# Designed miniproteins, single chains, continued (2): the designs that were tried, part 69

Each design is a single chain, and the fold is of that chain. pLDDT is the mean over its residues in the fold that is shown.

## One batch from the design tools (miniprotein)

Design m6391
Fold by ESMFold2-Fast:
Structure m6391 (fold): chain A 105 residues (1-105)
Amino acid sequence: KEALREEAERALEEARRLGVEAAALFAEGALHALDGDMEAAARALAEAFRALGGEATPEEALQAALEALRGRGVVAETEEELNVALAELLLDLARGLIEAHRRAA
């Protein structure tokens, strides 16, 4: 959990430095998920989708993320396990966008 938080904080700083708005929002969502603040995580995720040219409510964005976790075969037995799994997914998305930006530059 602490190592994942440090990784999310680093991804957020890097995304902000590079100006990759969607990646910064996914990293913020990961930090909120680690704090157990699912409403804030959902809002950040919806804003990330809008930054990518899509439209989603916080509830729709959260449901899409939960479906993605199910597709990955993630089984969470506790709320904390689900929060960590969601944070890992959002951090993966943030890193993927940062890497895509670097390849395009």
Scores: mean pLDDT 82

Design m6392
Fold by ESMFold2-Fast:
Structure m6392 (fold): chain A 67 residues (1-67)
Amino acid sequence: LSEEAKEKIRRALESVKKKYGLSDEVVEKVYELLVQKKYDEAKEVLINEGGVPEATALSVVHDLKKL
């Protein structure tokens, strides 16, 4: 991934963190999964560990998958 793509992932996760109260540990776990293109696993972590609604998690992962 380019540095620009990584920055976009970081920015999206920061927004989700602020809205849903994700821990730094969960944010880093999701970031690493997204960088590795493990999109389904990233979605599961957002839902199960982050408390993010399924529709929101799907939207976030889908948008970041395009990077």
Scores: mean pLDDT 82

Design m6393
Fold by ESMFold2-Fast:
Structure m6393 (fold): chain A 73 residues (1-73)
Amino acid sequence: KPFLEELKRRAVERAERGEPVYLGVSADSPFLPEMQRLAEELRARGHDVTLIVLPGATSRELQAAVEAARAAA
């Protein structure tokens, strides 16, 4: 899963820099459990992580939701 591994790596790198992490995943995605585990792992280490779960979302819709959440913070 090259794309998912790159996403996970970037999330960990941002968290290690002390940056807030925003993750978007579709509720219908086979990667939802893996993204949930990543969010819980980072939170357990004391990192600021927001997980956004949308039903039937495209990559563009997920990106827009992440950007909106980041702007609202």
Scores: mean pLDDT 75

Design m6394
Fold by ESMFold2-Fast:
Structure m6394 (fold): chain A 74 residues (1-74)
Amino acid sequence: MKEEAKEVMELGAEAFRKARDLAAGRTSEEEVREVLERLREAKEKTKNEGLKETLDATIRNVEAMIEQIRARRA
């Protein structure tokens, strides 16, 4: 596996873990927003179209999880 692809996968795994921790009350929205910012920066910097798609999908999924958590609390 290319090193960049491994880093993208690890960052995605971290983002999903943080989103799950947010749902369980074990972290803050700020922590999840920080990981989302890192995902967005990685998407802007990568020249690999497949990795851009993976990063975009990860960002969309994590944002949807945050919205669902907010909806349940509202």
Scores: mean pLDDT 80

Design m6395
Fold by ESMFold2-Fast:
Structure m6395 (fold): chain A 70 residues (1-70)
Amino acid sequence: DQELYEKGLELIEQLVEALKNGDLERARELAKQVAQLIASLKNPALKGKLASKLAEASEETGGKLAEILN
């Protein structure tokens, strides 16, 4: 669903910003929301796009996001 996909992109953007600012508590909450939203997507193309954006965000943050997503 495109609406969920766009919300996911916004959440990932906020997540990256929180991590760059050192706000790890907020980043953890946002990461949980992103993971839940990705799990709710049934369209494999949109799900893959969001997962790829999240992986890209993890690389941008030097792996800090991977710790939170665990």
Scores: mean pLDDT 76

Design m6396
Fold by ESMFold2-Fast:
Structure m6396 (fold): chain A 86 residues (1-86)
Amino acid sequence: MRERLEEDGRLLLAAFPAYLELVKEAEAEKDPSRAAALLSAAEIMAVAMEWQARQLREAGLDELAEELLAAAERLREAIREAKAKL
């Protein structure tokens, strides 16, 4: 279980740059419905990262948990900035 928990956390970290680009795409998007869908996908990822970080901390994997929480916060900041421009 612990190894799978680490692998899942690393997969979420690997996905982080793609979701930052998704937020940038939402900022440039002319269709409000598509922009909202892109931002919603990024918000779901931030929630997944936060949940996984909590599970990692409970398992004693504090370093990976801190990396995921930092990534989730950066993603949430990007989403807030994008929404302010819409």
Scores: mean pLDDT 84

Design m6397
Fold by ESMFold2-Fast:
Structure m6397 (fold): chain A 93 residues (1-93)
Amino acid sequence: KEEIKKRYEEIKPNLEEILTQIFDDLDVDGSGYIEGDRIPLFVQAIASLFGVVLPPLLAKDFAEYLLDGKTRIEKSDLVEVAEKLVELLTNMK
């Protein structure tokens, strides 16, 4: 729990740059958003930054929670999604 928070604080100064790189890697067509099956992959990639390996099924469940009814992630959503994921990961037992 504390380790995830510490990891987040360590990467926070470069968080937006790191998230943008991950986003661009998944946005292979340059659309400016990621959707569908790529969203769980994005969640897995962010979790890996915090030292957490998420199984595909759990990443899908987290993606549904983090999107809160949205169908896609845009660059403007990246920091908020990462912050929500950190909160979710730190509340896991």
Scores: mean pLDDT 77

Design m6398
Fold by ESMFold2-Fast:
Structure m6398 (fold): chain A 70 residues (1-70)
Amino acid sequence: METLTVRSSFTDAEGRTVTADGTLSEEELEEIARQIAEFHAELNKEEVTEEMIEEEKERIRRVLEAHAAA
């Protein structure tokens, strides 16, 4: 579950293979959050909103903080 969020950045725009469990860039964090928010909206049959994207960003940030603290 924690690893699933990181894996979203596996496919770079340059087509590079990126190792999961690394430090996420702010740009990649926004892109991953958007994809997760869209996925949640589709599951709930709701429309994706900017608030949902920010909520996922906070979730990702929280996970990264937990790993950094450990």
Scores: mean pLDDT 61

Design m6399
Fold by ESMFold2-Fast:
Structure m6399 (fold): chain A 89 residues (1-89)
Amino acid sequence: ETEKLIEEIKKLPVGKALNLAMRYVNEALRKMKELEPSKQEEIDSIYEDIKKILNVVREKAKEAGDELALRIADSMLKFVDEFYELLKK
């Protein structure tokens, strides 16, 4: 449940929040890869959830002035965008 995960991320220190988000994103990307092309709506939904979670971590890192965590979150967002575009082809 994405809303519960976001609430947990908001309560954690930046490093722990990033770690939790990374574990979720890795599992979500694996699920997207395993879905059939006919399941595009499910792929889109997972992509939206990943983007929401990573943006929460990104804002948290930005507010904390954690430049390393911000760079990691930005790199993950870029990778997820590229992966999603690959799955649409």
Scores: mean pLDDT 84

Design m6400
Fold by ESMFold2-Fast:
Structure m6400 (fold): chain A 86 residues (1-86)
Amino acid sequence: MIERLERIEAELRERGTLSPELEELFEVMKKLFEYKDDIEKSLEILKSIPKLNVKAPSEEAKKALINAALEGTEILIESMEEEIAK
């Protein structure tokens, strides 16, 4: 997943469409995949998103939230790859 994000980021940079905000989003997504197996670090990354109030009271809830975030990011990556292939 990180390699796919890096490829998309490089393509957008070459096209001149990589905004500073989008570049920051890519950095957050890369960190989330890098630390996907570290529950504490993954939650810290999610809590760093200003508009996201992250509360997960159990380890099961934390894992479910992290997995949902990873799945959502994967769908976004697939969507972006489809767009840049056009």
Scores: mean pLDDT 73

Design m6401
Fold by ESMFold2-Fast:
Structure m6401 (fold): chain A 92 residues (1-92)
Amino acid sequence: MLEEVEKLLEEAKEQGLSDDEIVRRLMSFIFEKIANGEISRDEALEILDELAKKHPEYKPVFDRVKAFLEDFYAKIDATVAEVEAWIEEQKK
């Protein structure tokens, strides 16, 4: 995982990609790994923290990816809670 992300960063740097494009590619990569069960949400956050320590020049990119993941899952968890509340109301 860490090595695959480092390779993605090297390729992005060679291509002269913007921070926005790097964030998009890194997000897609991490979501795919979580969806396939290769890493957990907590492991993804730990990997981003480790990458920020090894590559401080990309810390803003990793911080944006981390913030997006935390916001995305908070919204999923909130939606699940709303659906569960709606189901309970239908039982009355």
Scores: mean pLDDT 77

Design m6402
Fold by ESMFold2-Fast:
Order: C-alpha cells, then sequence, then structure tokens
Structure m6402 (fold): chain A 100 residues (1-100)
C-alpha cells in the first residue's frame, strides 16, 4: 500500500462527521486523478478507488451514520470514480441483459 493510500485510510478513520468524510473522499478523488495523469495504470487507480469506497463504507457503518447519508456520500464518490474512468478513455462495457 502506498503512503498516500495509508494516509487517506487514517483520515477516513479519524473523520467524525459526514462533512469531514466527504472532504477526505474529495481529496482522494483529486489524488486519484493526479495518479492517472502521472501514468498510473487505470486498473490500479480504479482498484485504489474501490479500496477507498470500502474503507469509507466501513467507517460510516461503524460510526452509525444514517443509511441515507451513507448512500448519498458513496453515490457522490462513485460518480467521481465514473468521471475518472471516462477521462481515462476506457471503452463503455458491452450492454448486458439482467433478468431475475
Amino acid sequence: MSAAMREFFDRLRAARTPAELEAVLREALAWLREQLAAGTPPEVVLQQAEDLAVAAYTVMQERGFPQAEIERLLAAFHEGVAALAREAGLPEPPPIRILP
């Protein structure tokens, strides 16, 4: 794990409010964009984003954040990650049909 990833995990664990956690995730997205611009493989950047999302979810659950707030913060982060994937020029996945 990189020193930057460890620092973001530590900051997520230290966050006491939704606003503080949102700020950490916003800084993490900016750092991920910088990693992509510096030539880090897109697959590595997307994996780092997933690891951060899992860590944020765990912290929010452990701190007893309301479910609606957890969903709002994760949706915002996921939208940011989707923007990074588009900026990386990744092709849109083939259409899949989901049936129950």
Scores: mean pLDDT 76

Design m6403
Fold by ESMFold2-Fast:
Structure m6403 (fold): chain A 66 residues (1-66)
Amino acid sequence: AEEEVERWIREKTDLSDEEFQRHLALAREIADTLLEVGKQFLEDLLARSTSPAAKARIEADLARLE
């Protein structure tokens, strides 16, 4: 997935190695931040949910993020 995105960016843009590395680092930082926010949201949703079926689905989604 990350390697495919990296290859796609390389194929679609004539970026220098330095520029590519900077953009890749920023993209990874954004992805990591969004993943953490997503995990917190799902944990909050799990705590607020009263339906056993809904809780099971949220727990499955959380497991997929780890």
Scores: mean pLDDT 72

Design m6404
Fold by ESMFold2-Fast:
Structure m6404 (fold): chain A 55 residues (1-55)
Amino acid sequence: MSPEERAREAARALAAHFDSVTESMVRRIAEATGLSPETARRILEEEGVRVVPDP
């Protein structure tokens, strides 16, 4: 399974339960998969999860 496939699987799981995630969550997914934060954010947005700034 590629890093992008792992990130997309995580994004789909998050999309099933949440409308949005924070920038901190994007960074955690990037670290876990080895992707850049920019790529992880793009995948989350493609799967319907809005990325919001940390409060």
Scores: mean pLDDT 80

Design m6405
Fold by ESMFold2-Fast:
Structure m6405 (fold): chain A 104 residues (1-104)
Amino acid sequence: MEYALETLERALKIVRDASEKIEKAKSLEEAKEIVKEFIKKLKEIYDEIKSLPNPSPVEKEVARFISTIIKEMEKTKIESLLDAEMLLGTVEVAIATEIVVLKK
């Protein structure tokens, strides 16, 4: 359970770092690149969990959760800086909520 929590807290830090970069972004192209890098980092976390020998049910659920976020982000068309900010904000809330649920 500690590994699952640490993994989600790491994902939360990554989304917050991406959101801070979006606030400083000067163009739609820069915003798209920031979101693309964030998705890449989430995929790296997903691959790390999937590479675990004998993952626990909680670790499997965290992998499923991250996979769902990745799929939803890849479906989302970013046409403005606001779209990128809203997408990352939604993902941050989802990850923070999952951490709270997992701590209970």
Scores: mean pLDDT 86

Design m6406
Fold by ESMFold2-Fast:
Structure m6406 (fold): chain A 80 residues (1-80)
Amino acid sequence: MIQIPEWLTEEQRRALLLRDIEGGEKFAIDLAKKNNDQESIKKVKELSEEMRAAVEAGDWERLEELYKEFQKLVDEILKK
């Protein structure tokens, strides 16, 4: 998870996290496409949607858990 300064507004914090999630999603989808892995593309999209929902809800504990799942998914794609 990216380090977020405490002085940022809630809107700025959400914008930073959503940008990070978007970048990670694009990276993982491109990686899965190289392997013709449609299952992993679907999982990346579903997980990224859950991460965005956690950001919108301000559920930072859930977001941290989802980042760990995302890192695990990327590692699995890289091993193919």
Scores: mean pLDDT 80

Design m6407
Fold by ESMFold2-Fast:
Structure m6407 (fold): chain A 119 residues (1-119)
Amino acid sequence: MGAGTLVLEFDDDVVLSPEHLAALARVAARLKANGVDLIIVTSPALLEPLREALGDNAKVIAHEDLTEEEKKMIEGFKKFGFYLRITQADVDAGVKALLEKINEVAKKLGVDLSDLIAE
């Protein structure tokens, strides 16, 4: 049973399509159903779209609102491989490619997202 935390950090210049937001909502719901906490770190511009799409299935934080303790916690997740940085190039590669990247990290926490990629 995959109790743990996954961190996704979006670069400040990232723009998400409605299709990317819908895919991330499915990911967040699957992670929550498997007891995995999702933390998203993003630009202020993506805060409202992500919070609306993901609801209570993820904690969404702006880069500038990160406390010193939260920054240290995220560095811990980076060291253990429970972190993924998402760039505009990752988003431009399409929904399936983005989900495949997220699935590689989710599998380390015992969660398989392969069926979400097939749709």
Scores: mean pLDDT 84

Design m6408
Fold by ESMFold2-Fast:
Structure m6408 (fold): chain A 99 residues (1-99)
Amino acid sequence: AEEDLEKGKKYFDEGKYEEAYNYFLRAVMKAVEEGDYRLFAEALHYFLKAAEKAGITTGRAAEPFLYVHIEKDPRLELALRLASMGYSLEEILAKVDEL
């Protein structure tokens, strides 16, 4: 999960947004599996930014999997909701940490 997040950030900084998106997606999926809400929030933040820059807006097979797993963890659900509303990573982490 962390390794995928670091690789995604490297590709994102290089302007390779589609490659970054794929690594961030892997990081998001692993963070959900591990219940790591901090890593989930960070990976999701970069995933959404990379998706926007790559022009990817819909049609991800990962979404049903994310919804099934986050429904069982209120921290992951809150992180997803705040990220979708455009909150900054710092604000998301602060609000999730208050739970």
Scores: mean pLDDT 73

Design m6409
Fold by ESMFold2-Fast:
Structure m6409 (fold): chain A 85 residues (1-85)
Amino acid sequence: IKITVTDENGNEISLDEALSQLSGEVKVVVKDSNGNVHEETLPISDLKYKLEILKDKAEEFNQKFTLTITDLETGKKFTIVIEPS
């Protein structure tokens, strides 16, 4: 599994750094390799759980997931790409 996290300025940062900058509720847009898009609003605790599920699915189904995460309080945005190894 390869995880790449990019901030809104195109800088690559660690997943831990991105998660530490998020607060409260986030809007998550998940796009799979087939172009299916799913959008939801989650508390940050549920986002962490969702990331673990998507990591497992990426490896099991050989699928790439792209997540756009927006902090609803601060407006901060991150892109997370989860790729199979």
Scores: mean pLDDT 83

Design m6410
Fold by ESMFold2-Fast:
Structure m6410 (fold): chain A 79 residues (1-79)
Amino acid sequence: SLEERRRRGQKARLIGEAVTEARNYAKEKGLSDEEIREIARKVVEELEKHADTLSPEQLRELARELVDKYIKEIEEKKK
């Protein structure tokens, strides 16, 4: 339906914006291109679960929290 197409387009746009900001944030934090690709994938997967319930600002905040969590996990794994 037109409404479903509009909803899907809106959701994809909001996720795309949040992912772009998350990538830029990760780059500023000194992550490698490989680590940025990995976190971007994880951010997309997680944001898809919440895009229908969170505002654009909340999606961006969640994306940043996911980057921060990923950085912590990488640091713990490198021992």
Scores: mean pLDDT 81

Design m6411
Fold by ESMFold2-Fast:
Structure m6411 (fold): chain A 78 residues (1-78)
Amino acid sequence: SELERLVERFKEAVRAGDREAAIRTLEEFMKLYVQQHPNASRETQDAIIAEVQRLLDAIDAGDVDAAIAAADRLLELA
């Protein structure tokens, strides 16, 4: 799926240390998710936002493994 491709691109950016590319890919994922799931529950939307925040925190901490794990959880929610 397109969401899966965006998560893989995010992982590549994180492994490369490209914070700007990682954030842009995450923004594209969120935009596409909302477009594909306009009726997603508030709980599901909040869970996805929480995983996005964990991804950003992991990137800022330089924790590549934590960022990748959060990206995998984000994809499972989509």
Scores: mean pLDDT 83

Design m6412
Fold by ESMFold2-Fast:
Structure m6412 (fold): chain A 68 residues (1-68)
Amino acid sequence: SRMDQYARLVQRVLSDTLKKNPNLTQDEVDKVSQALADTFRTSRAQGLSPEQTRQRLVDVVDTVLKEV
């Protein structure tokens, strides 16, 4: 289903971020997780495609990591 694809996208982006950034604190991991959840909800509300949603998830991770 579309929801299963979205859940997988969030999990993949989070997993990839943790693998690339092994020194993130728990607080920083929580910020990334929250940003991904918020971005997913906004993208879903806007009716974005899975590919558009994936791009926004990647972009928000980059933004959050620059702030920490």
Scores: mean pLDDT 79

Design m6413
Fold by ESMFold2-Fast:
Structure m6413 (fold): chain A 96 residues (1-96)
Amino acid sequence: SDIEQIEEILKLLEELEKAAREKDLEKAIEKENELADYVKSLPEDLFKRVFDIISSAPHEMREKALAQPDEFEALVVIIEEIKKRLKKLLEELKQK
């Protein structure tokens, strides 16, 4: 279901956020690849909605991300925004 697919994306984002907070570049790359592969496997309509969230978040969080002390903390800011928007989408899907 769309709900289960978004929950899996949120799980992958939590694992990516953990790697970023630990400044583990190898693990962060691994989790980014897992996330990208999973998103690409989504049904077209869900893919479009998720891709819009993932692609817009870096642009909207640009100033806050650039204010962070390093690229890992910048990545955490972007991941937190993506998670927030996906949780909102998940709530909308559960209200149907």
Scores: mean pLDDT 85

Design m6414
Fold by ESMFold2-Fast:
Structure m6414 (fold): chain A 56 residues (1-56)
Amino acid sequence: SAMDERIAELVKKMDEIEKEILQTTDPEKRSKLMEEYRKIGREYLQLVREKEAAAA
């Protein structure tokens, strides 16, 4: 489903950002990556909750 594809895309993006955070030594870049990670994580959690509600 489109929902499952979007959830999978967000998981992949979070994994990529997490790898970049671990590799970066620049505090400004790390801060920006962490904020992006939090934004994507919030969308991921919302979609998972919506999927669970729709399946109930």
Scores: mean pLDDT 85

Design m6415
Fold by ESMFold2-Fast:
Structure m6415 (fold): chain A 95 residues (1-95)
Amino acid sequence: SDDEKRAKIEEVVGRALVRLLDRLRSATTKTKGDSVNKAILTINQILDNLETQDVDSFIEKSIELLKETLEYAKSQGDKETVELLEEMIEEIKKI
């Protein structure tokens, strides 16, 4: 159902947000956080738009935003954020 698809997206991006916030909390100094910060912003944008459009268009737009963020993370050499974003894209594509 549409509600099950939205709940699945919320679960996927919510787990990723927790992992990114844990990385920030474990840092003793300011990390090179540009890719991490962009990923957090992208996740918050997805969460803010969870109920605002039809689910299929929402899935498509969420994947597009995550792919853009993935390319940025790759350009920054942030391997851990790259792996996280690839995992999110794969899980959302299965919905």
Scores: mean pLDDT 80

Design m6416
Fold by ESMFold2-Fast:
Structure m6416 (fold): chain A 64 residues (1-64)
Amino acid sequence: AEEAKLEIVRAAKRALDLGLTPEQVSRAVKAALEGKYDEAASILPPEVVEMLKRAVERLKAAAA
């Protein structure tokens, strides 16, 4: 569970490094946590969306 949370943080840092604002990153992470990957993909580059999707899927598996 904690590893998945750290992977979400890494994805967020990657997005910030690519020039996205903290507000955009926060919206995209919330969308991904809700399973709205299409919305996250409209904000984030494909590489960061893939990182978030994998992290969120691991987090859900740990919570089940």
Scores: mean pLDDT 79

Design m6417
Fold by ESMFold2-Fast:
Structure m6417 (fold): chain A 96 residues (1-96)
Amino acid sequence: HMTTEEVIRLRKEAAEEASKFREELQKIYDEKGFDEAVKKMREKLLEYLEQADLTPEEKERFLQTFDNISKVKDKEKQIELYESLLYELLLARRFK
């Protein structure tokens, strides 16, 4: 049972958390490069997938989306797509 106020708060918190992680990834890309940033994102994704009450099909979809994004060798686009993926997963974790 969630109120409208709680839904708004959870969406705001998810967006803020995803944005903060984007800043961390940006530093890793700049200091250590693509491979290290991809590893960091994968670790975060797996952590959140464990916490989310998702079906096996939904979990596989998130992992497949991650794999597809990881093939995009444009730093700015990859970061934006990773932020969006993390935001969706944070919502799934909180709205179970």
Scores: mean pLDDT 81

Design m6418
Fold by ESMFold2-Fast:
Structure m6418 (fold): chain A 57 residues (1-57)
Amino acid sequence: SALAEAALEAARRGGGAAGGAAGHDLVKQNLSTEEAARRATVADGEEAAEALREGGA
């Protein structure tokens, strides 16, 4: 379903390349890559939750 695909796409972007890219940028500001990746993953999780809410409506 479009809902499942949207959730999968959001999780893939946050957990994979997007998380890594955000982590690398934050490391330049003297922050850990792991912390940056977690923050990006959490934000992507919120986007997935919104996709589920919109798909359900």
Scores: mean pLDDT 54

Design m6419
Fold by ESMFold2-Fast:
Structure m6419 (fold): chain A 92 residues (1-92)
Amino acid sequence: SERDEIEREIEELEKRIEELKERIKKLIEKNADVKKITLFQFRLIAISSEVWVARRLLEKGTEKNLELARAILEAARAVAEDLEKEIKEVEE
């Protein structure tokens, strides 16, 4: 069902956010670029907030709210992918 698909997307993205948090912590421990780390942290806060909003929309469960949740999750996923790529470049 659409609700089950959105729930799975939320759970996947929540897991990716936790993995990104741990990777950022390791960059801090390595004394990596403070400016880049700060921008990574801000972007991570943004996608965490988006995922939180998507979960609240899923709880309400109207067709319009489910469509909005999908759009928000798609945007959050794109930011997570870019962030994962940029963090990997700093780790190398």
Scores: mean pLDDT 87

Design m6420
Fold by ESMFold2-Fast:
Structure m6420 (fold): chain A 80 residues (1-80)
Amino acid sequence: NKEVELLKKALKTDNPLEVLRYLKKIDPKLTEEIIKKNPSASHVELAILLAEELKKKAEEKGDKELVELTEEIIKKLKSL
């Protein structure tokens, strides 16, 4: 599963820009919308907003693994 692999790669990096790049590969359109709505946001803030939206979508699908991975990414980004 490409989404799971990209989320796992995001968890292995401490660089918010690299996290954002991995999340963008999962959902490029959502990423563009978040950037447009938040033009002054930092890479950390953008990555958190994107991860929260991806978590919401995972919850709607009932995909527990995606929920756990997105939640872990959010926790990591908030600790930076």
Scores: mean pLDDT 86

Design m6421
Fold by ESMFold2-Fast:
Structure m6421 (fold): chain A 95 residues (1-95)
Amino acid sequence: MPEMVEHLEQALAALDAGDLELAKEHLRKAISLLDPEIQELLLKELENAKTLKELRLLVGQLMLYLGSQGNEEAGEQGAEILAELYREENQLPLK
């Protein structure tokens, strides 16, 4: 799944730049590499996303999905993204 990882990394770069529309385009490309049934559900979530945080959550979830399919590095990246979002949301101590 190198192509899907590439699109997810490009989506993260767009999110870091604050570009919602570019992030959505790269996420749409990543989603297009999944089975059609999964694509339909995820495209609905993508279109409903309105914030950088919601798009980062979707990237993290897709990275975790890749981890479940055998890409351990992507799964670890997804877990880190979700953990960081949780810490930012809840202002948890980092130590």
Scores: mean pLDDT 78

Design m6422
Fold by ESMFold2-Fast:
Structure m6422 (fold): chain A 100 residues (1-100)
Amino acid sequence: AEKLIEIGKKAAEEILKAETVEEIIKIGVEMLDEMAKASPDPEVAAKLQEARDNFAPALEESQAKAPIPKEQLAQGAIAIGTQAALEVEMKKLGVEPPVP
């Protein structure tokens, strides 16, 4: 599941270059879509698709209340990719991933 981490890293680099919240939303949506397509596990893919559908409204609400620094959003992109990769590998071993 190395590809999930690479997608997160690419999104993090793009977020750091983004100038607007709208650009960050687009990057995040595209990242989650790519991760879902790259996931070999259908349950992990479904979770990523759900996250994608909820991403834009959640980020818009968050930024309206207290703007999150781009560095933290970039770290979040890497964390999402890493967590998805972990869940895929744990499922391959027949182990339930921790909730959440």
Scores: mean pLDDT 76

Design m6423
Fold by ESMFold2-Fast:
Structure m6423 (fold): chain A 98 residues (1-98)
Amino acid sequence: SLEEVKKKIAELKSKIEEMNKRIQQLLTDLQNKVDELRAKLEKEQTEFANKYAKERLGISLEELIQRAKAGDPVARKAIEDIANYLKEKEEKRQKELE
């Protein structure tokens, strides 16, 4: 019936809207992670991240961040690796201050 077809179209539109909201939330969460990385990086840590991006990947830190936002899995992994290295260095520094 025309009624059933109209109902199916309305259900599909609702599902598409829900999917679009989920995609926007994931993009916002990625932006927040990038902003946290920037905020946590002191000058010395920022210099390390810039050197890592240039020497290992041949690109700037800014370009690396943009690629990660665009969904590049290699860029996302590189940001995670930088974050993990900086965290490990901070943990070692805290142990030396005991």
Scores: mean pLDDT 76

Design m6424
Fold by ESMFold2-Fast:
Structure m6424 (fold): chain A 73 residues (1-73)
Amino acid sequence: SAAAAQAALAAQQAALNARVQQAVANNDKQGLIAIVDELKQQALDQIRQAGLPESLIQHVEQATQEIIEEIKK
């Protein structure tokens, strides 16, 4: 159901926010990079599952690479 899907999404977002907050609190750059890589993989899988254009895949790859390079600085 739509309600069950929304509840699952909210729980996933809360867990992700907790992981980001923990990595930031610990100044854990490698942890932040790992989170970005996981989010990239999930986004790419969702785009492919939905049959969306390859241009979106390229955009996600470029945006996540820029974020990772900023974290590394």
Scores: mean pLDDT 82

